# Designed miniproteins, single chains, continued (3): the designs that were tried, part 92

Each design is a single chain, and the fold is of that chain. pLDDT is the mean over its residues in the fold that is shown.

## One batch from the design tools (miniprotein)

Design m11197
Fold by ESMFold2-Fast:
Structure m11197 (fold): chain A 67 residues (1-67)
Amino acid sequence: SVEELIEEVKKKLRELAERIDDPEEFKRQSERVIANAVLKAYEAGATAEQLEAIKRAGREEMERLLS
């Protein structure tokens, strides 16, 4: 489900934040995680609104972890 994908993205971003000290590398890896989740949702038939929800949740978590 979209909710499960969002939870998985947030979990993966938190794990990246624990391992990666370089903010620029963390951003690159986080964007890759978000893009992969969006692609997976798209292949599963997610709507445009659902894809945007995944992107937004991932971006907000990334920005929270960077601050």
Scores: mean pLDDT 88

Design m11198
Fold by ESMFold2-Fast:
Structure m11198 (fold): chain A 68 residues (1-68)
Amino acid sequence: AAALAEARAELEKLRAIPTVSDWQLEQHRAALALKYGVPPEELGASQETVDRIKRMADGGRAGAAALA
């Protein structure tokens, strides 16, 4: 399971940063689930948080495309 393993490895790097809070880790878990296409539950993120981040990212790309 390469994608899940890579996402978890990236999370461990973030956990090594002393100033990263549990709340920040939750946001990073959701972002990594989107990036690697893994279920958010496997990284401890909620689907709701993933969907919110996805909508923001999709809105930004669509807006940029409309202006081009």
Scores: mean pLDDT 69

Design m11199
Fold by ESMFold2-Fast:
Structure m11199 (fold): chain A 80 residues (1-80)
Amino acid sequence: SKLEELLEKVKKATTVEEVYKTSIEALLEIMKESEDKEIILQAIGYILRLIGMVLDGASAEELKAEAVRALEELIEKLKK
């Protein structure tokens, strides 16, 4: 699926810019695919969190760990 492809791209990303751009694309795709208000609001919350982490100077490794965690959580919720 597109979401699984985006998750793999995040896992392979090595720069803050690449992790950030791919993670935001994946979260926006989750919002587009979901009809569940709770999942949509959680995706928005994760977008804001990732933006805050970038502004605070988070490393690519820290940003990737948070993004992967958020995406895996929301992708599993979409399967239910």
Scores: mean pLDDT 87

Design m11200
Fold by ESMFold2-Fast:
Structure m11200 (fold): chain A 140 residues (1-140)
Amino acid sequence: SETQKKAQEAIKYAERAIELARKMGRTDVEKALEEVLNLLKQAAASTDPQEQIDLFIKALEIIAKVFPEFKPTLEAAKKYYNGEITEEELKDVFIKSYIRLLINAYLSGDEDYLLLTRAIMNLVEAIIEAIITAKKEVDA
């Protein structure tokens, strides 16, 4: 399905983010992202769009624990799942969360942290696109 393809894309970004977290010695982030990777692999193997959405939301919950800037994005994804907000509103919240994380990375002066934040942004964006795709498959 299209959702399985989106899950596979998210897996690639998760693997890249794990490599960067490991290089930085961020064991908290590495462990969290390995849990995210396992959830994304389960979603890629599922043919049930509802199960896929639940797994993607769980992945966002784990990311939001280590990157609190994405807590609003997690909340928006749940509201989008429930039909309470639009795709455009979800994407706006995501961009604002990413900008907050990016500013923190620039202020750190750490180039590896900047690379990690870009990898996390790509991962979260891929998960959001997967949620949107799965919801359209449920609503069809």
Scores: mean pLDDT 88

Design m11201
Fold by ESMFold2-Fast:
Structure m11201 (fold): chain A 93 residues (1-93)
Amino acid sequence: STVEEQMAELRARRPELEAELASTTNPDLILAGRAVLGDREALVAMLEKMLEQARAAGADEAFIETLERLLELAKESAEEALRALIRLIQELE
């Protein structure tokens, strides 16, 4: 599956994702759901949390640098940062 196919799937599932978000009280799921739905501040907060957790876990320097670049990209464009995050997840699978 291409990144654009995954982006199209997320757009198609927007009503389902919005309903799930409205029914959850889990802060981590709320943050992730908002980020996926295009909330830039939620995406930035999620990436900051991922970056701090990666640093605490002693993750590889290249992975830390990738997360830092994603965080900077998210401040400029939530959509482009989400595309880049989907690419990263596909590469890790």
Scores: mean pLDDT 79

Design m11202
Fold by ESMFold2-Fast:
Structure m11202 (fold): chain A 65 residues (1-65)
Amino acid sequence: MEKKIKGADPERRRANLERLYAQLSPEEQAEVDALMAKAKTPEEAYDLGERAILRAWFRRQRAAA
C-alpha cells in the first residue's frame, strides 16, 4: 500500500507552497520567480522556490503584514 507518512509527499508540499505563494505580495512572488529562473534543473527550481516562499511567509507573519 502507499506510504502512510506524508511528510515528504511532493504533491502535498506543492499544494501547501501554492497556497503560501498565493498569499504573498506581487513583489515577493517576483523574487520567488526570479530565484526559480536562475535554477538549472526543475528540482533545483522547486527547492529554491520552496525556501523563498517559506522565508517570505515567515517574514510576513513576523511583520504582521
Scores: mean pLDDT 71

Design m11203
Fold by ESMFold2-Fast:
Structure m11203 (fold): chain A 69 residues (1-69)
Amino acid sequence: SMAEVEEARARAIKAGLSPEEVAVLSTIVRNGEVDLEKLAKQLGISPATVSRHIKKLLELGLVKEVKYK
């Protein structure tokens, strides 16, 4: 839900995440899975950068696991 996305955004901002990292987290929370190439194109970054952001989110415990398409 939008409320879950906003709660996730608030936690990420408090943790010191960049707007780009917050956008990746919001996509995971909203959709439940990640299409790396599509998300990278939407954000204007490389798939490798998206993967690095996901690793950071996992290390910080902001997401438990990530499903990939």
Scores: mean pLDDT 83

Design m11204
Fold by ESMFold2-Fast:
Structure m11204 (fold): chain A 70 residues (1-70)
Amino acid sequence: GPAARAALAAEVRALLLAHGVSERQAQSVADAFRAAETREEALLLADLVAHEYQNPALGEELRALVERYF
């Protein structure tokens, strides 16, 4: 539901900030995860973010968040 998607977005944003991503970029990625309608869509976003930031560990942490909320 909307509350769960908001909670996922907040945790995605916090995780990206912890990895040194800027506030603007972290918010943009968090908004994309909030907009994801399916687990498969959210997992694809995690893989794309890992590739963009060249950070496989971030990708694994994002996949774990998706598994908790979807």
Scores: mean pLDDT 88

Design m11205
Fold by ESMFold2-Fast:
Structure m11205 (fold): chain A 72 residues (1-72)
Amino acid sequence: MAREEDLLQLAKAELEDAKRYFEEENYQKAIEEAQEALRLIDSLKNPTPEAKELRKEAQELLEEAKKKLAEK
């Protein structure tokens, strides 16, 4: 069982990786990492305001990456 703090830190790392892949125009990897960040955040029993903000960022990045991928 991972602690809530550990899950939040993992979600932050996945979101940072997603942002990097998006900048590299690797939209498929950006989607995969953003989805993983969302899964980690959604596994939290009591999401903090910080976790809710990360969820919003991950969702926005996921939508933008999907939009870029759909252009091709």
Scores: mean pLDDT 81

Design m11206
Fold by ESMFold2-Fast:
Structure m11206 (fold): chain A 69 residues (1-69)
Amino acid sequence: MAKLIEENKEKIIKEVKEKLSEKYSDADKVKITIEDGKVTVESENNEMKLEAIIIAEELIKKLIDEAEK
């Protein structure tokens, strides 16, 4: 699964930022890192940070589920 996540990490990060931009004006300022299937988010906005982690983990789970079809 690590390879699948690595190949799609930039797409996941972009999608998280797009979803965050629906609620937060500073969504483009959030820093998201995905390494070894783990999501790390840095943001001055704690609410946006938590939302970003949830969205990213959900997208990773969907990616894995699709690969198992």
Scores: mean pLDDT 76

Design m11207
Fold by ESMFold2-Fast:
Structure m11207 (fold): chain A 66 residues (1-66)
Amino acid sequence: MELTLDTVLRVTRVFLDADGRVVREEDLGELTLREAVELVRQLSEEGYRAELDIDGDRATIRVQRG
């Protein structure tokens, strides 16, 4: 699969506690990689530690308080 900023991914956002356990999950639906990267950037600007993991046509945004 060609991965570009315009690639449509099924994106889930997960919130992690201090031990790395998932405390909340949000299905964000279908977003482009560009939109997913922008969400990670926004979370980082809000003081969160955010990471984007891509697995095929799926992406997970992992969010932890910074």
Scores: mean pLDDT 81

Design m11208
Fold by ESMFold2-Fast:
Structure m11208 (fold): chain A 107 residues (1-107)
Amino acid sequence: DIAKKTAEELLKELEEAKKDLRDAAAKASAQNPEKADEINALADQAIKVLDEAGEELRKAAEEGDAGLAGGHATYAFSTAAQLASEMSKLDPKTFQPVLDKLKELFK
């Protein structure tokens, strides 16, 4: 429930999501070397979205908890989930848990 989370909690969840995506992309790329470039490109896009949201959340935390911080986090997690869904078509076993976790983060 993003509406009840602090900017600090959201920043921690963004960092965990980026780590999960990096770890999953590395594993999936090793298991599917023929798809490695596609997997890494999608993962890089998802991580970039989370990084940009992290920057907005840091600004919000410095200025105080704003409802806009939650909006940025929701957008970033939902966009990362869409990209994780595309990656799950390439390696469902590796990316389905990442997708499920991302969906929980923007409930």
Scores: mean pLDDT 81

Design m11209
Fold by ESMFold2-Fast:
Structure m11209 (fold): chain A 95 residues (1-95)
Amino acid sequence: AMEAEKRAFLERARAEFEAAGGGSEVERGAWQLLTAAGLELGLDEEQLEELRPFALEVARRAVELNENSDEETVEREGERLLREFREKAEELKRK
């Protein structure tokens, strides 16, 4: 994947994290992350189900960051969480 495609994935996933802000939205955020991984990385349903618990944890941590941190910190830590999520998704795709 090109750097531009990776950046677009991270920006979209970050926006989904922010949309998940409010506690009750964590599951929605996780599902949006999984949908993005399926579209951007071509993960199948089995790979997405293996990724689901991690997506939920990432979404929950993103909500906590958004509630308790300034915008710059949210951007830095959010990018780290999204990078970890992407790396895990790429690992599952690679088998």
Scores: mean pLDDT 70

Design m11210
Fold by ESMFold2-Fast:
Structure m11210 (fold): chain A 101 residues (1-101)
Amino acid sequence: MKVTVEVYPRELTVPAGAEATLAVRVTSDQPIASAEVEVYDENGNLVGKGRAAGSADGTATVELRITAPAGTRKYKVKVRVTNQDGSVAEAEAEATVRAEP
């Protein structure tokens, strides 16, 4: 299974301490049963998690929120995709959040 992951927006500016909403779009060459997303900060702490059902067209979109501490931070987005036959694929993307006082 070939999987492509995109994060929207890739860069976002929010007030410090506010929630940033990220949409993670998954595209596969096979039907998707489910997609799980975990977002990690620069220290490897899990800061966001989401799940969505997939489609027969091989797409899934997971929306999740993270709380943005002050400063510019890069977040690692890890995606686990399960297809309808139970096969699993993993992919990664990055998002940058700028949190202003």
Scores: mean pLDDT 81

Design m11211
Fold by ESMFold2-Fast:
Structure m11211 (fold): chain A 58 residues (1-58)
Amino acid sequence: GALKDEIVDEIKKLLESNSKDSAETEITKLVLSQSGLTTDEGVDISEEAIDLLKKKYG
């Protein structure tokens, strides 16, 4: 699924300003706190967040 632009931008900012471990924690918190995560798209939002983290640090 497609992440909301605001969520994607926030994830990118977290990846740019935090270490790998800190970024993973903050991204997880962001994803869990979003109302979208409680919908049918919740899994897709989490997977795209993890993919962005891996793309930046893996």
Scores: mean pLDDT 60

Design m11212
Fold by ESMFold2-Fast:
Structure m11212 (fold): chain A 113 residues (1-113)
Amino acid sequence: MDSIIESFREELATLEENVRALLPSARQGNSSSGAAAGIYASLISIAAGPEHPEVLRVRAVNALDNARAYLEQGNYEMALRYAERARDAARAAGDAELEAEAERLAEEARRRL
């Protein structure tokens, strides 16, 4: 039984590593890196649950991308909503840099309302 658990942990660790490798590019707006990170995060969510830190980081990055898109479109209400979702996900993941970035976008959206 322990060998099956060990193998599962190694596979989960590989998925986590793949997300961590893709997140910097996804944060810069690379849509293919974001999509790939999303696929790996979905597998981690199935295996370890939706509150896993790497799943929450991908959720935060995707919400930040949506917030930026809405800011560019002049939809400040939607930009604020997505920035707040990104902040909450980043906070839950313990990612202070993502949380700070999300709060900056939320402040910008609030100033434009």
Scores: mean pLDDT 83

Design m11213
Fold by ESMFold2-Fast:
Structure m11213 (fold): chain A 81 residues (1-81)
Amino acid sequence: SSSAERELEELLERIGEALEKGDWEEAARLLAEAERKFPDRASEIARHIKEKLKELYPEWSDEEIEDRLLELHILAYKLES
């Protein structure tokens, strides 16, 4: 639904803002929230975050960006424990 798309867009924007501030814990929490609310959209969520990381850290390789996304998932898991 349009309301679900808007909620996902707002979560992705908030993740982007946390990444811009270097607030990795907040970014990880919001990522976990987005994946819980939209489990069938995990690939889309990952794509948007990787695009934002590439924008913020243009010197990073694609492998480094993938590693950072994995680190965010690990951090989210630790924060939920």
Scores: mean pLDDT 85

Design m11214
Fold by ESMFold2-Fast:
Structure m11214 (fold): chain A 111 residues (1-111)
Amino acid sequence: MAEEARKLAKEAIENGEKLFLRVVDPATGAVREVELTDEEKEKILNASLREIGRIAVDKAREAGLLTDEQYEVALAQLEGRPVTRGPLITLALKKDGKWTEEVPVLQGTLP
């Protein structure tokens, strides 16, 4: 997972492509997204899976894609603690307005 996330960030940087976080609400299945900055892509290249997950969770919270309650659940999930209705967060590459490749960086709970 960490290698796949880092590979996706590297591809986005090298090809000048947009990289997004996609956050799935576990209750509704609704998907919201936020674009990563070039600095955030560079941070992912040298990050562990836990560090990538923390970058993703913090970015999603700052962008308003997670409520305060969902943020606390996501942090517990990142620590490996059992959670109910944990959000799924993926790192997603967008080419010509289409989603092409996605890598989970925070696993959601099963529906």
Scores: mean pLDDT 80

Design m11215
Fold by ESMFold2-Fast:
Structure m11215 (fold): chain A 76 residues (1-76)
Amino acid sequence: SQVVYRGAVGEVTSVATGEVVGSVRALVAEVDGVLTLVSAPEVEVKGPPGTYRVDLYVVRADGTRVLVASEEVVVE
């Protein structure tokens, strides 16, 4: 099957406040509808030390957003 590479984008949200404080980008490979991260996500966050939620989405040609990763990270 053909491999399609897609840019993935998302947001970094403070768990304490619920505010979006940053962005995330990564590369995702799609094979037969299966989405897999092929690069470590690049995260940019500006905020105090704390716990942040990182949600990463791939955007398909029709504009549909598909969640590919959701993780919590600690910033110190």
Scores: mean pLDDT 79

Design m11216
Fold by ESMFold2-Fast:
Structure m11216 (fold): chain A 81 residues (1-81)
Amino acid sequence: SFVEEAKNLIKTIKKDAKVMEETVRDTIPDPKAAKEIVEGVYKSFLAMVKSLIKQVLPKLDKSEQEEAKKIIKEIDEEIEK
């Protein structure tokens, strides 16, 4: 389903963000700069996924709309961290 694919995409983005943080931390001696770069990229990808879900939302059935809204809320909570 679209909802399961969206959840898997978010999971992949989270894993990729961790790998990116480790790589940036190893190459940049400033931990604050490394964190800011990775957080910016991570939140940008989450915002794009949220936009995609919002665009598809009206085309989903009622059950999938409820699950999609939960995913949007989860994305908003992650961006607010």
Scores: mean pLDDT 81

Design m11217
Fold by ESMFold2-Fast:
Structure m11217 (fold): chain A 85 residues (1-85)
Amino acid sequence: MKVKLTTKDGKEVILDTSKEPQEQIQKLIDAGLTEEEALNLVLTIRRAQIDKKLGRISKEEAAQRVVDAALKIPNIVKAEVLEFE
């Protein structure tokens, strides 16, 4: 899954779950998220992918869970799922 995040200062960050998890967490911290916010968002993305793969939720519901989790972070103003794998 690829997720595009926009921060309050207009910075864009692209997360890719096919890449190293630690590298994705560091990208979020560099964008102004706390370590806890970064870890929780990456875990939420992974759980949404697993639930969709197991047939527990739809692709649309999985994408919405990720967007909702990202928008709960005060520094994030926009979140988009670009690619669902």
Scores: mean pLDDT 83

Design m11218
Fold by ESMFold2-Fast:
Structure m11218 (fold): chain A 73 residues (1-73)
Amino acid sequence: SHIEEALRAIREGRYDEAIKHLKEAFEKGEVTLEDVRRLGRAIVERDGPENLSVPARKVLKLLGEIIHELLGL
């Protein structure tokens, strides 16, 4: 699935590919709130909150936008 590919990309530090897969999953309506939590956790566990790279921050921003849409806010 696109979510599993995004998770793999994050774990491998390929954040640009993670963004691509996450956008594809979101476009297809395949992203759940639980998926967002899994993806966010993987980023923080990999980089740590005080050492987040610019690409990692871009993924987190996209996850925030997806949460906003999923919650109807």
Scores: mean pLDDT 83

Design m11219
Fold by ESMFold2-Fast:
Structure m11219 (fold): chain A 92 residues (1-92)
Amino acid sequence: SEADRLVEEAKEQLLKNTEESFREAARLAREAIRLDPRNKEAWALLLAAAYLLGDEELLDEVERELLQAFPDPREQAEIFEMARKLVLEAKK
């Protein structure tokens, strides 16, 4: 699907480990979320990109949107754990 393609592109950008590629990863992840708002990997990519950019305002905004989209604490924990793993992968 188009959302799955955007998720794969966002991940490829994130793993390039540059400020420009983190911004592109965030843009692609937001596009994927617009097409599929329940795509947990897209949310994890957006969180990881915001964190790696050091953009506290974006991170806070995304966390608020995430909690509204996923009211279940277990799904929230799953997405945050995915984001943590993506951050670690980008920084190796």
Scores: mean pLDDT 90

Design m11220
Fold by ESMFold2-Fast:
Structure m11220 (fold): chain A 71 residues (1-71)
Amino acid sequence: IEELRREALENPSAESYVKLAKEYLKKGDYFTALDIAERAIEEFPDNQELKKLYEEAKKKLGDKVPERAPV
């Protein structure tokens, strides 16, 4: 997991972020998975896989995830 984080930082791409977010989801670290997917979506908003990972992590966290602030 830490190795995948390092790879994403050195070679940032939608694919690297997808892999990293999936690994954190598998480990049950939904907060980190959500953060990674959210940041990656800002850079790659057209990536459907990142959007699905974000939704999945958010759903797993339930009410702990607040909605985005307005404006």
Scores: mean pLDDT 69

Design m11221
Fold by ESMFold2-Fast:
Structure m11221 (fold): chain A 97 residues (1-97)
Amino acid sequence: MLEKVREELKEKFEKAKKEYPDDIEKVLEILEEYIRKIVEENPDDRELVRLATTMGLAFAGILTGARISNEEVIEALREFGMSDEEIEKMELIELFR
């Protein structure tokens, strides 16, 4: 499941970027909608929620040129219902270095 979602997210990102090369906002909306769907369909799958959220933030950073901080990733994961203990256990601190 995780590998499939990872590949689907990469495919969605590349396709959206190719179809809307001058419309960053549109690419971000497409990614956000897909991530929201994954989270809503799999709210109890913590690994899937983490993967979808962190990949979405990474793609947003690439598109906007913004540096995504570990704190922003942690806040997003908390918003999707992950505990601080779950986030720490995943060694997330090095994810966006």
Scores: mean pLDDT 69

Design m11222
Fold by ESMFold2-Fast:
Parts: C-alpha cells; sequence; structure tokens
Structure m11222 (fold): chain A 60 residues (1-60)
C-alpha cells in the first residue's frame, strides 16, 4: 500500500538522521515522530515503525 511505502521512506530518512544525532536528541525526535504518525497511520504501521526505531536506537 502507499502508506507502507511512506513508512519505509520515513524509516530510511530517520536512519540517515540518526547518524548525526546523539541518543537523547534521537529519543526526543522519536517521540515527536511517533505522536505525529499515530494521528495519520494505522496502529499496525505505527508499531512497525516503532520497532525499526528501537533497532536504530540500540545500535547507538
Amino acid sequence: SSDEQEIEKIIEQVKKASEKLDEETFRKMREVTLQSLRQVYSPDLVEKFEKELEKIEKEK
């Protein structure tokens, strides 16, 4: 679906941004992003995104 493609694109952008951010800044940006996505996308897509963000955070 187009929503899945949008989430995949956002994940790629977040991975790029994460390389330049410290852990604390990344966590704050993650919270803001998740809050925004919860208003637009289905809960299952938001959960998929959240799991990918947790993987990125653990690699820091």
Scores: mean pLDDT 78

Design m11223
Fold by ESMFold2-Fast:
Structure m11223 (fold): chain A 60 residues (1-60)
Amino acid sequence: SVEEQLKRIDKEIENLRKGIERMRAAYEAETDPLRRLFWRHVIESAEAVLEMLEKRKEEL
């Protein structure tokens, strides 16, 4: 049902936001410029997925 899909997406959004916060903490703690670049790309990819999930939720 639409309600079950919304609950699942809400949980995925919440979990991903928490994951992004942890990734940002790792990025800020990282001292190696190349590893910081890696974390930046990982965070950007995760944020793109978050935008896709939020858009999907709006279309339900």
Scores: mean pLDDT 87

Design m11224
Fold by ESMFold2-Fast:
Structure m11224 (fold): chain A 93 residues (1-93)
Amino acid sequence: MIEELKKMRDEILKAVEKAPLNVRLLVDYGLRQVIEAVEKGDYETALKILDELEELLRFYLKQSKDPEVQKGLERAIELVREMKKKVEEYAKK
């Protein structure tokens, strides 16, 4: 569970590596908060943070002029959606 989410975090951070520094820092911080929430069993908070991260990534994707940054942000959005599905699976108890 947690190790899978940590691996997904690393993949998302790799996807945004060419994004502006502020985007990278916000994504890193948000993903750490998601993992901490899941470790506490607070899946509702984890899903809320993931929704906020998806909206953040979509906002920056619309503003980006760099095709490499756009491709990375699109991949990050896909991975955040996959992470949401995993957290939803963990919440089904």
Scores: mean pLDDT 86

Design m11225
Fold by ESMFold2-Fast:
Structure m11225 (fold): chain A 91 residues (1-91)
Amino acid sequence: MEEEARRLREELLERQREKNGSLPSLEQQLVITEITRDLLRALLAWYKDELENPSPFVKPSFLAELAAEIPELEEQIELLDVEIELLEKEL
């Protein structure tokens, strides 16, 4: 879990270096990670709502695809929570 959080951080730092030619500050890294986590939480909530209260126009095959994505989203959110804790300790 911690090694995966560190890997996510390295990927974010590499993207920022490629785009801006410099690394973002620890405060900027924290803000970006928090925004990413909140977006994934919103997506997870939408997936769960669609599975519990499916729209009448949604096909059963689409609901099955959403259900398959939920465990991956939950794991990604947990990794981001660990990364936020690590960044807060470094500030």
Scores: mean pLDDT 77

Design m11226
Fold by ESMFold2-Fast:
Structure m11226 (fold): chain A 92 residues (1-92)
Amino acid sequence: MDELAEIFREAALRAGVPEEVANEVASLIKKGATLDAALGRLATLLMEKYGVDPFEAAVRALRVKALIYEKMGDTEKAERYRAQAEALEAGR
């Protein structure tokens, strides 16, 4: 889990997630949380602590997910989630 936690932390920071949130959520992965559970917690923390609207929280979570799959070598999933984030941003 340590490798996935570090990949998650770096991806979150690259997606513009605050360091506090990135560190807290990466810690959950170290404790055995699933990627989807960690992404859900990330979106919740952005909404609760930073007043991010649910749409922007979803866009950031999708960008983090895309960057994680890119780092893991899953280019097809990375492109899919990146496209989903762009579609949400365009529909704003």
Scores: mean pLDDT 84

Design m11227
Fold by ESMFold2-Fast:
Structure m11227 (fold): chain A 88 residues (1-88)
Amino acid sequence: EEEKLKEQFQKLIEEIEKLIEELKKRGADPKVIQNLEERLKEIKEKAKKAKTVQELKDVVIEADILLGLARMVLAVIDLIEKIEAAKK
């Protein structure tokens, strides 16, 4: 159980890191990037301190929420680009 949660957490962190890199490449607002990076750092620190299965579940949930937020930011950038392209 603990190993599965750690594996799930690591996969979520890797996905978030890839999305943040993509957002930087797409020219996302530096303040948004900073906020995502700070939240990711906080989640990683919480994970290092997690000693129970419940604490691991909590950081997995936080990581999943952050992943969802990063995906939403990317979707908004994609939408804005499509709207601008349609006007030209």
Scores: mean pLDDT 83

Design m11228
Fold by ESMFold2-Fast:
Formats: sequence, structure tokens, C-alpha cells
Structure m11228 (fold): chain A 98 residues (1-98)
Amino acid sequence: SMSVAELMQAALAAARAEDVDGAAAYLIELIKKYAKTGDKKILLDFEVTLGMFHIMAGVGVISSEFVTELVKKIREYIENSKELTEEQKEELLKMLSL
């Protein structure tokens, strides 16, 4: 399977291509790693990656519509996940609301 660093780089590459489904798939794999390990470093890496997408949209490198659709897909995954604890869901959803 891909490492955390590989998933982050793949998500950024997908974002530059405005590939919503690809970016969502890589971020979902990152969330699955967090669900299995409870590793707070993965949670921080997820937050940093989302912050990068918002910055990229703010400076016009990607569209705001791309970020909106990506956040919607990730939110739907988190809310419906059977692998995440309620605490993990709350932590991830707070990051999507920043």
C-alpha cells in the first residue's frame, strides 16, 4: 500500500489536475490509515493537506468548486464510515470546517 507521504503527494497532484475523485480516493486512504492506527501525525498531515488545497484555491491555482466538491465527498465518507470512532469523526469533520 502507499505510504502517508505518497498519498499526500498523490492527492496534491490530483488537486492540480482538478481530479476530485482521485484526490478524494487518496485522502480516504489517508483517513483509513488514521482509523487503523490512531496516529495523530496522520491527522496533522490530513489538516496540512487540506490547508494547502484552500491556499491553492485562494491564489487561483485550483478552483473553489474543486475544493467544495472534494470536501463534500470526504465529509460523506467520514459520516458514513464504520471504521472511524465517533471521536475520530469529530476530529476530521472539524478540520473540514476550517
Scores: mean pLDDT 88

Design m11229
Fold by ESMFold2-Fast:
Structure m11229 (fold): chain A 57 residues (1-57)
Amino acid sequence: EFAPGTYEVSDIVLENPALKGVVGSPDAPASLTVDELNAQKEKGILYYRGRTVTIVA
């Protein structure tokens, strides 16, 4: 389970093998809640901005 914090994209992928893909996008949110991250995992694709994913409570 991910706690709030900033993570490298590779760490998110390694811990979430249900993701079908990860896509860098300048239009992606700068931060995600834990619930938003879980919703993206259910859809199988994570969109991220820059080199890291910031998770907020």
Scores: mean pLDDT 67

Design m11230
Fold by ESMFold2-Fast:
Structure m11230 (fold): chain A 95 residues (1-95)
Amino acid sequence: SIQDLARAIAELLRENGGEISADKLGELAVKHLGVSEPQAKALAEKMKEIAGSDRIPASELAEVVRKAAKEAGLSEETAEKLEQAALAGALMALS
């Protein structure tokens, strides 16, 4: 569910000083949203490109995910779910 993904994102952000690895977010998208391994790798690479870093801060996460998901060719439904989970997870980690 989006809620389970958001919680997993929040936990990783807290464990890593308010940042999340693009590769780990890709792994979570596979586990929680059924994204394929090749699509998750494409997502992670686009996130790294957009952020200019392997690690994305909580404050930028939802915007980076939104842009990266579109460029990686994720379906609109999957991209919206991932963006919502990223936003919720970031807000949970920052509160």
Scores: mean pLDDT 87

Design m11231
Fold by ESMFold2-Fast:
Structure m11231 (fold): chain A 57 residues (1-57)
Amino acid sequence: SEEDARKAIELDPNNVDAYSYLASRTQSDELAASYYKKALELDPNDKQAAKLLQNLL
């Protein structure tokens, strides 16, 4: 499923849900933060991504 999410992003870099999914599944806080930042760049009104990013910082 993580591989499918990565492929989805490669095919559609605007896939916010795929970034959020990868962030929730990674064990690396650094990678999770980078994925949530990307999701928030694509959708600035994503309150859940913003809150989860804040919890990692």
Scores: mean pLDDT 77

